# Designed miniproteins, single chains: the designs that were tried, part 77

Each design is a single chain, and the fold is of that chain. pLDDT is the mean over its residues in the fold that is shown.

## One batch from the design tools (miniprotein)

Design m2657
Fold by ESMFold2-Fast:
Structure m2657 (fold): chain A 82 residues (1-82)
Amino acid sequence: MELLEKKLEETIEEDIAYVISQSTIKDPLEAELEALKKVKEAIEAYLAHLESQGQGDSLEAQVLRKQLEKLKEKIKELEEKL
């Protein structure tokens, strides 16, 4: 369980960093906000897929929902700074 949570968290952090590194946005905060929003949309889409397959209560879905809440909080904090 914990190993899966750590792997998913690390993958999400790497995906965010990668999207930021590929961004053409000159403002670092705007680039980070765009990256977080893109990753959030991807997680929401995958969670919807898991729920449609009857896997909404799976361990993976639970971990993704936890990560999604963390992303929502960080997005809100960045939007308040912009």
Scores: mean pLDDT 77

Design m2658
Fold by ESMFold2-Fast:
Structure m2658 (fold): chain A 129 residues (1-129)
Amino acid sequence: GPLLSLEEAAKYFAENKEKPASKEEKDLLNDLVEKVKSGDFSKLTDNEKIFLYLLNYNPLQFEPIPFPISDEQKKKAEAFLEELLKYDPAAASLGSTGAYLDFRHNFEKLPQKTKDFLAHLLYAINNLK
């Protein structure tokens, strides 16, 4: 997809978060789910690492990230979250809801609306410049 600025990615997510996910977004999310299930974290892209870090952002999460992530990638995730808060105040709870644990261990059991939400979020992050 087209490379997005932080503002463009944040707007994309905010505008689409309540809508059904596209086939392209679902395919992207399912590919990441399979990487995570396989334990093949070596094949994670930088933007996939940013997405997973964001879901586990709250320091009260009890599961560490199973892959190395750079300070630059962490700062990019935090900058994206800060931009998101301008369009969606509910984004403040993303890391605190156990979303990373649910994504990693319970993805198939998640409500379709939650899967669509995650698909839009991943698509926005995956297209960041």
Scores: mean pLDDT 80

Design m2659
Fold by ESMFold2-Fast:
Structure m2659 (fold): chain A 82 residues (1-82)
Amino acid sequence: SKLEKRVEEIRRELEEVEREAAAHPELFTPLQRKSIEDARRLIEEAERMVENPEEASELSILVTLLMAGGEVTTVRTALRNA
């Protein structure tokens, strides 16, 4: 589904950022590390909601994905502008 594809896209972007943070922790501020942690939590919530469509509205999933994607984008943008 479109939602499953969006979860996969954000998860891949998050995994790239998490790998960079593990390899080069000195390049990440405490605030950026918190954004990565928040993105992980949000994507895991979105994955659970997609797996249980009877318990979650499409709007709730979309909002959670928007928040997760926003956290990843914030970290990526900050690193690019550093």
Scores: mean pLDDT 84

Design m2660
Fold by ESMFold2-Fast:
Structure m2660 (fold): chain A 61 residues (1-61)
Amino acid sequence: MEHVERAKQAFDEGKYDEALEHAREAARVDPDGVIELAHYLQYKGKLDLAREVTRAALEAR
């Protein structure tokens, strides 16, 4: 959960590389939380980032 929150914060600050790094770390610990993050990014119109986050979550399972 903590890494998901950091990823969302980095995204909100426009730090997309950091957001993706935090999402990948979160995927190993909480893949379900990362899928929720991907849905949030898709809703915000960041489709490419959402796809990368979803891929990381699925690969972690």
Scores: mean pLDDT 76

Design m2661
Fold by ESMFold2-Fast:
Structure m2661 (fold): chain A 88 residues (1-88)
Amino acid sequence: SELRREAIARLAALGREAGREDLALLGMKAVQHIEDPEKVERVTELLARAIEAAARGDEEEARRHLEEAYKVSENPEAQAAIRAALEG
């Protein structure tokens, strides 16, 4: 969908700007498996917050956003990608 493509583009750009392309790639992988448009928007926002927090060195805030994204996604493949981000 267009919404999913825009979400993926947003995460890719943010990852480059923040120097966290590693987290952005995992986030993009998570978003590609989410079909519900509302969940795409919510998960993308949480992943963006996590990338921004990690870029600032706020690992606790980054972890909280990733954990919420994991719960909201409700998709095993998306959850696997988010878990990889949580584990480093």
Scores: mean pLDDT 87

Design m2662
Fold by ESMFold2-Fast:
Structure m2662 (fold): chain A 61 residues (1-61)
Amino acid sequence: SKAEIAALRKQIEALNDEYLALQAQYDATGDPSTEAQIAALVKQIQDLVAQYAAKEKELKA
């Protein structure tokens, strides 16, 4: 549904903002804990983007 697609887009935007903040922190500190958080966020963003693409395809059908 369009509501599901809108919710996925909002989640992706929020996680992307968090990713940029963590990347800036990692660039400043080199903290391995921050690096691990970035890796986890990238995976979450990729999963949500795949769901978004699938829902967009479904909506167009």
Scores: mean pLDDT 84

Design m2663
Fold by ESMFold2-Fast:
Structure m2663 (fold): chain A 90 residues (1-90)
Amino acid sequence: VEADLEAAAATLERLLPELPEHVAERVRELLARARASPLEEAVRLVAEARAIAEITLALKAGMSKEEILEIARESGDLELVKRALEEIEK
């Protein structure tokens, strides 16, 4: 699990140059907090960072907000995706 978190964090760090700077800063902030947090909190923070990065890239690729929300509803990740969209729209 910890090894999986480090792998996920490394993948997100590789995506940072593809993200707008304000989104990249938010992802870096969440990853820094995850590294300083207990495992359970770190898992949640990395999941939030991943959602923000992936949704930003999906929007940049031309996917609509409505399409993203429908996929999230089907996957059971609706709350996580809604929070990520709020962060991106700031």
Scores: mean pLDDT 78

Design m2664
Fold by ESMFold2-Fast:
Structure m2664 (fold): chain A 97 residues (1-97)
Amino acid sequence: MEAAAEAARRAEEAGRSGDGEEMREASRRGAEGARELARSGTGAVGSAAAGVFGTGAGTSVVLGARAHGPEGREALEEAREGARELARAATAAAREA
């Protein structure tokens, strides 16, 4: 869980650099990691991850919009999709629990 907090910090730094490609990559990796956690059937961890990644995704979204340009918009869209998948996975995990 502390590693997730560090990942959020790195996403913030990538957003500040204005490097939309790094932001997209970080958002994509975060979403993939969250999906993998959900698939592992670790309901409690999945729910906690949804909260942490939701916060990180929100921060990336704000920074992406602030960075402007098409890269910022792509990061925003990927973060939004990742958040939706996380919410779906968290709901499924809670339902199975």
Scores: mean pLDDT 53

Design m2665
Fold by ESMFold2-Fast:
Structure m2665 (fold): chain A 65 residues (1-65)
Amino acid sequence: MEEKKKAEEELSKLPEKDRKRLLAQNANDPLKALEALKKNNWDPEAAIEAIMDEAIEQLKKAVGL
């Protein structure tokens, strides 16, 4: 899978902390992590925040808040 290797290479350009966090938020799937990064204009901080905000919203809906 060349796509996975390319995603891993792109993610390797990020600081290790941001790369690990994005991977963890995307079930350690480099393709999903890369998609989140692209959606947020290659800004890892914005991508991490967007995923966290989405998770919080999903949790609020699930618990009726």
Scores: mean pLDDT 76

Design m2666
Fold by ESMFold2-Fast:
Structure m2666 (fold): chain A 88 residues (1-88)
Amino acid sequence: MELEELRRVLADPSAPRAELEEAGRRLVELLKPKAEELYEKKDEKGGLELRMELVEAGRLLARSLGLLTPEEEARIDAALAAAKEKLA
C-alpha cells in the first residue's frame, strides 16, 4: 500500500518538489531492507526487478529535482535496458 502510493507520487509530473523528495526518501528506506533480503536469499530475478524499480524511482526524482545530466540519464537508460534483458 505505502510503496504503491510512493511510486504513484514519483510518477506524477505535477507533484511538488518537496513531495517528490520525501516520497523518494521513503521509497528508498522501504526498499533497502527488501533488497538486502533478496540478496541474502540469492533471488537473482527478484533482486534485478527491485534494482530496476529503485533506478526508475531515482531517475524520476532526480529529473524532477533538476539533478540529472544527459550523461547520467544515458547511464541510467543503459542500466535499465541491461536489467530488462537479464529478466527476459
Scores: mean pLDDT 71

Design m2667
Fold by ESMFold2-Fast:
Structure m2667 (fold): chain A 61 residues (1-61)
Amino acid sequence: GPLTKEEKDEALKLLKDALDSGNYTLADEKVINFLKEKYGMDDEQAANEALKLKVVVEAEK
C-alpha cells in the first residue's frame, strides 16, 4: 500500500545515506529490505516504492 509522507521520508533518508556511502549496488536491496521489514510490504510493493524514492532523489539533485 501507499506510504505516508513520514514513512517515505524515513525510507528516503536510508536511500540517500546508502547512495552517499558508495553502496550503489546494494542500495536497492537495503531500501527494499527496509520497506519489507518495517512496513510489511511485499516484494513488488517494496520494489515499486524504492523506484519512486530514487526518482525523488534524482529530482532533488
Scores: mean pLDDT 72

Design m2668
Fold by ESMFold2-Fast:
Structure m2668 (fold): chain A 87 residues (1-87)
Amino acid sequence: SLEEELEKLIEEIEKVDPVAARVLRNIKKRIEELYKKGELSEDEYNKLLKLLIEAAEEILKNPDNVTLTVGLILRVIGEIEEAVLKK
């Protein structure tokens, strides 16, 4: 599942950047909460999890690049807000 794939990536990130791993888990939880509340469709939920997976993969390749990590996180947050505002 996308949730299992993302969790495995976050576990790998936690070994090199535990702060980034915590932030990614909080974003994952926010996406899951929005889906549970009916604020995201199944398609939007899957799209946002895939974006978070892509961000996590880039962070794992460049764990010392704080600017990249912050930029990727802000991009995912922006996509979450846009998906919610379309309702």
Scores: mean pLDDT 86

Design m2669
Fold by ESMFold2-Fast:
Structure m2669 (fold): chain A 83 residues (1-83)
Amino acid sequence: MKIVDVTVHGRLSSTELELELDGEKGIFKVVGGTIIDGKTMAILRNEETGKVYAVDAENLLGAVGEAEKTGKPVTQKVEVKEV
């Protein structure tokens, strides 16, 4: 897996996040979860490109929670793999 920056701009719905992932901006839909190399991963689909990514769930959800608390964008390092 690659370590990249995720910037969480906000939560749009129960399954939709406005993110920048490795410099790519878009709306990402949470479509599932999995385990890769012993790490819990959220499965995100970029709704513009159709590309699917496994992203470190702990660090991603931490950044989402912090963005929701502060009302400001939050940047966090996450492990990512294109699926």
Scores: mean pLDDT 86

Design m2670
Fold by ESMFold2-Fast:
Structure m2670 (fold): chain A 98 residues (1-98)
Amino acid sequence: SSWEELAKELEELIKKGDYKKAADLLVEIAREKADTDPAVARGAAWGAAVLYGYAKEKIDDFVAEVLELDDELVERLEKAKTDEEVREIHRELAERRA
């Protein structure tokens, strides 16, 4: 699929509150881009992790690997309830990578 078609499908799923399907689509994007555009793959993987949390689903193992998440960060993302908690985890992840 074209990137524009996938972006539209993602937006529609998020608006409907179908966070699990939105996360699954982001995982597919991350898998497709992993070898050719790692920055896009990481962005898609991070979006998937957040949406799995909103869906109260487990974070996909591939997503955890791409983002280099330890068990602590996986648990924190899966339990995050607010946008502020998500932003704090993202900031900490960026600092740990530096």
Scores: mean pLDDT 79

Design m2671
Fold by ESMFold2-Fast:
Structure m2671 (fold): chain A 79 residues (1-79)
Amino acid sequence: SMERARETLERARELYEEAVRRGITTAEEFLRLAEERGVDVEALALAASRLYAEGRLSDEAAEEIAEWILERLGLEAPE
């Protein structure tokens, strides 16, 4: 629905802006911030994707975040 999409985009933008404000560059810091703000996995994924696209997250950090998301959704590859 449009309302759900709008809410997710707003939460993602807020998470992105706070991560930028705090100078977050690591998976640990980003995931901690997302937990503090109680964001859903969809908003978290959107914010992380934008941070990565802008070069604010390393390849390693982005991979760790992606692995965390997949595990949370039950889509993680075995080992």
Scores: mean pLDDT 82

Design m2672
Fold by ESMFold2-Fast:
Structure m2672 (fold): chain A 63 residues (1-63)
Amino acid sequence: SREHLEEAVRLGYLGDLSGAKRHVEEAARAGASPEELREVADKLIRYGGYAGAAAAYRALDDL
């Protein structure tokens, strides 16, 4: 959901990379759109959160 993606970005900004990854995965399970997942992946890469970005790209491939 949008709320999970917003929380993922917030946690990424704070340096909680595992929390950001978990919320991306929960958003994907809740039916987040490919565009929303791509946007969050780009933001997480900028914050240095490659694990979170990888989770978002994996979720895109599963859609």
Scores: mean pLDDT 72

Design m2673
Fold by ESMFold2-Fast:
Structure m2673 (fold): chain A 71 residues (1-71)
Amino acid sequence: MEFVTTKEEFEGIQLAIKLYTEELSPEERKKLIKEISKKLKIKPSEITEILRNNPSVSSIIDELLEILKKK
């Protein structure tokens, strides 16, 4: 992997994985999406689309890393 993440970016990715793998209330989902948005500096709508469109944890991580590289 050619891209190195910061601790905050890594924590944001871990929260995105949690949103994907855990069944959460609507309030908890909104809270985590907001936290991920802050940590990764990606719009909440973009995070929601990444989670919806990616079938696996690996795909979610890869797409998030590609977005972070483009910043």
Scores: mean pLDDT 73

Design m2674
Fold by ESMFold2-Fast:
Structure m2674 (fold): chain A 115 residues (1-115)
Amino acid sequence: MEEAREAFDELVREHSARLQKEMDKAIDKVIEEGKKKGLTKEEIYQRMLDEAARLLREHAPELRAKIREVGEKYGLSDEEIDELFRRAAIRLAREAVDRVYKKLGLPLPKYSNTF
């Protein structure tokens, strides 16, 4: 289990690093094109979120396949593999939203409402 967790964490970290590089490039292009077209900050923000969501969707099958390969190597069940993918997808989505907010100089969103 420990070795499986370390292999999984390394896989997600590597995938996150590659995805974040591609996402940064795509987001910077959206900002540049938006400014050139005279779009508002709100319109640029929405386009950045749409582009981030697109990249997450395009890379999801590759991430799922890699998580399955690692999980099968360490004898994990299909249910455990699907749960690992779900947690990785949530983490990557949150990291993507945080990156968009930082690029625009906005305060980071709160993920829990206590009011």
Scores: mean pLDDT 78

Design m2675
Fold by ESMFold2-Fast:
Structure m2675 (fold): chain A 100 residues (1-100)
Amino acid sequence: MEGLEALSTMGLLVLQGKVDEARRILEAVKPTLTPEQRELLERAFDKMVELAKKGDVEGIIEVMREAFRELLRLLQKEGKITPEQYQRMLEGIDKGIERL
C-alpha cells in the first residue's frame, strides 16, 4: 500500500472508531516507507487517536489534511511526484475535504 493510500485508510478507520485496524495498516506499510514518511504517518496517527478520544471529528479531518500536504511535500522532495502533480494533488485535497 502506498503512503497516501495508507494515510487515507488509517484516517477513515480512526473516524469509524477502528483504531486497532488503523494501527495494523500503519504497521503493514512501515517497511515500504522512508524514515521521514514513517515519522509523519506515526505522528499523524497518534494525533488522530487523541482527537478521536475527544470526539473531535473536525480535528481528525484537519490532521489528515495537514498530513497529506506534508506527505506530498516529501514525495516531491524524493522525486516520486513532479511539481505539477504536487500542486494538482494539493488543490484536490482542499476541495475534496471541504466538500465532506
Scores: mean pLDDT 78

Design m2676
Fold by ESMFold2-Fast:
Structure m2676 (fold): chain A 67 residues (1-67)
Amino acid sequence: SAVEEAAREYRREVLEELLEERLGASTTKDAVRLYLEDPEGVGAKVAEAVEEARRRAEEFRKELLES
């Protein structure tokens, strides 16, 4: 449905924004470098960003269904 597609796209945008903000990596090369320097810290930040994007997308999906 259009709602499910909009929620999925919103989740992608939020995740990309959070990863760019929290990792400071604009390229795959920079992301790999950061991961090799601190694999545990980068892994934790990625996991937190994924969960935050999921929560925001579910809230957005609910709002769309109520509109």
Scores: mean pLDDT 80

Design m2677
Fold by ESMFold2-Fast:
Structure m2677 (fold): chain A 80 residues (1-80)
Amino acid sequence: AEEEEIRAEAERVLRHARSERAREAIERIVEAALENRFLSEEEIREVLEALAEDIIAKTGDKSGMDEKIEETIAEILALQ
């Protein structure tokens, strides 16, 4: 169940950014969570903020991005 939940969240976030940078960042979080399950909130936030910056740079739209970041952080932390 944990693996499915982590991958589902990663796919949700990936749908907001299709850049290689964003995909790599999410894949890194997913792998770390699946392997050790103990990522700091700061590490998760840093990666998700990088993803958000990429989306904002491409679209100029920040709407809902902070909410998506917080939701994803909470989900990943809950799975640890």
Scores: mean pLDDT 66

Design m2678
Fold by ESMFold2-Fast:
Structure m2678 (fold): chain A 75 residues (1-75)
Amino acid sequence: MIDVKELAEKFLSLKDPKELYEFAKKNLTDEQIEWLKSRAEDIPLPEDLTEEEKEAYRIYQGLLNAYAEGVEKLP
C-alpha cells in the first residue's frame, strides 16, 4: 500500500499541477484518487483552472488533509 507521508512529500516536490496529475494517474488507483478528492470536495477552487489542474489541486489538498489527520496508508 502507498504511504501517505511519502506520497505527500512527492507531491510537495512536484510544483506543476500537470505533473501532479500525471503522477497520481500512474501511481494511484481510480478509487484512491476519488478518495483523495472526496477529502477536499468542500475546498473552493480557482474557477480559471483547467480540468486537469482542478483534479490535481483536489488530489493534492485531499492528500494534505489525510496527512494532517494522521492517515498512514491510502485505502
Scores: mean pLDDT 74

Design m2679
Fold by ESMFold2-Fast:
Structure m2679 (fold): chain A 73 residues (1-73)
Amino acid sequence: SKEVEELLKKYRETVKKLLKAIRDGNDEEAQKYFKEMEEIIKELSKVDPQIAELAKRDLDNLKKLYEEKKAER
């Protein structure tokens, strides 16, 4: 659906911003983008629970990546 496509586009755009924040060592921005992605997934769960579950797994992988990058500092 168009709604799912728009939410996934917003999610992908937020991922790009998150990756930049992680690279720049900006923890405040990284936390902000994680919260935005959690909100997008919550909206996805209302329209397509299966896609929301896949996005949740992707988000969990991104959180793991962030933890690994923080440990390298």
Scores: mean pLDDT 88

Design m2680
Fold by ESMFold2-Fast:
Structure m2680 (fold): chain A 62 residues (1-62)
Amino acid sequence: MEEDVKRAEIAAAIARAEGREDLGFGSTDPSVPKKPPSELDRRVEEALAEGKTAEQILAELA
């Protein structure tokens, strides 16, 4: 079931890259410094830029 956790992390990274987690109100918290994207986030962004679907990214990274 660690694979389910990894898939959830990849799905979350895809959602972030697609802006689906852009709720607007979360970005207004000035006390939380913007963290650099993780290696997973970068891989997801690169795959999306290459035109891969979320399903293909999950298959490659999970």
Scores: mean pLDDT 63

Design m2681
Fold by ESMFold2-Fast:
Structure m2681 (fold): chain A 55 residues (1-55)
Amino acid sequence: SVADRIREEYEAIKKEAEKLGLDIELPEFPDVPTREHLEKILEARGKILEAKLKK
């Protein structure tokens, strides 16, 4: 389901952020994903990718 995919992305982002030492604040995981949550997940993913490229 979409919710399961968002949960997996959420966990993956947190693990990657911890590895890179990034302080990324994500909103609480919603019962139903909203557009705002998807946008914040994409934004966090972008920051992680930038950090990996700059290493």
Scores: mean pLDDT 69

Design m2682
Fold by ESMFold2-Fast:
Structure m2682 (fold): chain A 67 residues (1-67)
Amino acid sequence: SAAELRRRILELDEAIALVLMNKRLGLPVAVSQRSARRSAGIDLDAPDNDAVIDALEARRAELEAQL
């Protein structure tokens, strides 16, 4: 449903915000991978924080396309 898609997008927005904060604080990619899993339920194999952000934004775009 549209309501379920909007909820999942909100969860991704929160995950992206956490990863952006982790990047600004200079935290390692492992922390961002854990944040993505915890907040959005996404397991990522990413080399750096930018790759984590890109993957989360790509997933968000997929969900928005379903609205």
Scores: mean pLDDT 85

Design m2683
Fold by ESMFold2-Fast:
Structure m2683 (fold): chain A 60 residues (1-60)
Amino acid sequence: GMSMLQQQREQQRQQLQQQIDELVQRLFDIARTQAPVSREEIDRLALELQRLSQELARLS
């Protein structure tokens, strides 16, 4: 059976994956709709995606 610590880590992993999926979808929607967003806003979202991806990798 899964320990409480393993369950908490799995829940955190799922939450990080959901946040990553939401950021990817947002970036995809911006690209697809050619929404008038600044390059700096795009760069900020990309950096946040990279940070979350690294956090997820550390939990694996």
Scores: mean pLDDT 79

Design m2684
Fold by ESMFold2-Fast:
Structure m2684 (fold): chain A 61 residues (1-61)
Amino acid sequence: MDEVEAHLRTLPGVSAEEARAAAERLERAIRDKDEAEALTVLSRYPLPPEVVARVAAALAA
């Protein structure tokens, strides 16, 4: 999840605290296999395709 937080920090208008909170929210969604929650985070924050693919793989595992 460090890579997700790092990428979120590169987005305009995203604070360090917001990036961390979003990364933690995404991590919990992956743990709980909550696809709807994961998609909500991904729709709010445009992440690189490589990061999105890793999230999808983690949800499918």
Scores: mean pLDDT 77

Design m2685
Fold by ESMFold2-Fast:
Structure m2685 (fold): chain A 87 residues (1-87)
Amino acid sequence: SKEEEVRRLLEEAAELILRGKELLELGEREPSKRKELLAEGLRLIGEGYLLAAEAFLLESGEETPLARKYRELGEKLLAEAEEVAAA
């Protein structure tokens, strides 16, 4: 069902965001790996926000202001991850 797919996407989004935040915290404690952990953490959080945006789009059938906000935030975080990785 659509409700089941929305729930699955939101659960996956939450897991990615949690994992990304854990990597950001680890990067703060491991200076030698800070760049790699920051880049991967931001990427995971960004991917999570994009999945949440997909879930909201699937639920409503159109891009609501909430879905758009999550998509834009996800895209911004992925761009930041690329910049960190390239630096």
Scores: mean pLDDT 89

Design m2686
Fold by ESMFold2-Fast:
Structure m2686 (fold): chain A 56 residues (1-56)
Amino acid sequence: PVEVVEVEDIEKAVEKLKAEGWKVMQPIYEKDGKYYAVLVKADGREIKYIVLVQDV
C-alpha cells in the first residue's frame, strides 16, 4: 500500500520516519513546485510506501 502525506517540513519528516524504521527509497527532490521523498518499510509480508510532499 502507498500513503501520500503532505508535510510542512519534509527534511524533518524524513528524519522522523527513519527513526521509526523507514528506509529512504527516493531522496528529497523538487518537481512541479513541490518537494517529494519516498520511504519504504517492510511490515510482515507487505511492503509499505510513504510519499512525502511539501509545497515549495
Scores: mean pLDDT 83

Design m2687
Fold by ESMFold2-Fast:
Structure m2687 (fold): chain A 82 residues (1-82)
Amino acid sequence: SSIIEELKKLLERVKKAETEEELIELIREIQKLLLRDPRLSVEEAIGRVLRLIGIEIDLRLGLISLEEAKKRVIEMIEELLA
């Protein structure tokens, strides 16, 4: 499916992200994908978007490292690919 293919591409891009700016751009792309994913209920999509918003905020405020933010984003994409 197109969603699965886009998620796999985003997963590889997240793994290669070297800056907070790159990761934040990728988080926003994942959010757009979640809102279009027909496999997710509205509640599941909203919950995952809110988790990504939290990661972006924590990263921007310096509450978590880039490595920690990447790990959390990777875990979410892997959940979506399972």
Scores: mean pLDDT 88

Design m2688
Fold by ESMFold2-Fast:
Structure m2688 (fold): chain A 85 residues (1-85)
Amino acid sequence: SSNVAELEKLVKEAEEEYKKKNPDEKELEKLFKKALALVEENRAALKRVYGKHYDKILAKLKEDIKNKDYPSVLALLKTALQALK
């Protein structure tokens, strides 16, 4: 779906930014917030995989973005991307 392709592109762009010698944290926050919005928009599909744990995963994703735990954010987004495929 177009949403899967968009999430995949955002994850790739965020990984490329994170791997730079001096990552732009504002760009990372922007990319992760866009990816978060797609995770929320795809709630029905993701709840089919995660069930009752979807809301806990979403809360952790929001917290990890706030705390700049970028490795955790990327791992959660990649897992969500696989769930949507």
Scores: mean pLDDT 85

Design m2689
Fold by ESMFold2-Fast:
Structure m2689 (fold): chain A 69 residues (1-69)
Amino acid sequence: MTPLQSLPPDVRERALAVYDEGLDAGLSPEEIGRRVLEVLLEAGVPEPLARETARQLKEGAERDREIRA
């Protein structure tokens, strides 16, 4: 399963809320990934899982922008 699905539900909800807010605000994929990573680390998610989850969400934001262009 994806790294995001391995997170506790409350942590996953917070990560997705940050991601959605970032997309709505027009933040860069880099900034979205950074904010997600920070939230995950603050929640006590292991660093390898936190980094991989943030990377996947960053890539998702990049792909969404490229498809819209």
Scores: mean pLDDT 77

Design m2690
Fold by ESMFold2-Fast:
Structure m2690 (fold): chain A 74 residues (1-74)
Amino acid sequence: SAMEEALLAAYKAEVDALAAEAKADPSRLDQVLARMGEIAREAARQLSPELVAEFEAHLQRAALEMLDAQAAAE
């Protein structure tokens, strides 16, 4: 539905913003990961299984990119 598509887009945008925040300030990594976990739980409650899978793929890409950057810096 249009509402589910809008929610998916909003969750993806928030995840992208959080990943950028952690890359800019690595000290926020724990807070960012906690918030990403909250968004993932909310998405699982609000979205259809198909859209949850799409969101999880997006979250995984963002989280891996962020964590790879963190590992390379340390």
Scores: mean pLDDT 83

Design m2691
Fold by ESMFold2-Fast:
Structure m2691 (fold): chain A 87 residues (1-87)
Amino acid sequence: SLDEILEETFEKILELAKEISETLYEQIKKQREKMKSESLENQIKTAEDLVKLLQTHILEHYPENEELKEKVEEIIKLLKEAAELYK
């Protein structure tokens, strides 16, 4: 379901953030709690923005780390699935 894919997407975003930056993890965790009351469309858009933020951080600080890049691509795939299910 869309709710399950969104929850999995945010879980993976938080896991990746925790791996690369405690500060980003804390900020994203607070934003996720706030977003639970927002529309599904806004949750998807927020997740897309957070993925872009994480991707930029990885390219800047971990440019040779292919595992982190692959984790970003997995999150992007989940977001595409969520967007396709959103009517």
Scores: mean pLDDT 83

Design m2692
Fold by ESMFold2-Fast:
Structure m2692 (fold): chain A 70 residues (1-70)
Amino acid sequence: ERGQRLREEALKAIEDGNLKEATELAREAIEAGDYVGGYQILARVARKLGMDKSAEVLDKMVADVKAEQA
């Protein structure tokens, strides 16, 4: 429930152009144990900033975490 709210708030912050707030919400998600959600938010922030290679690294980290948990 808390992880879902953090993700929704972060996605809204990204759409509003508030990348600083989105980054802080991603850090809170990671601290709460939602590594997948946090890295997905950071990847979206990276793409908005034009850092496509950083976003690809974050996408790979999400895939690796999901594979480890499977």
Scores: mean pLDDT 79

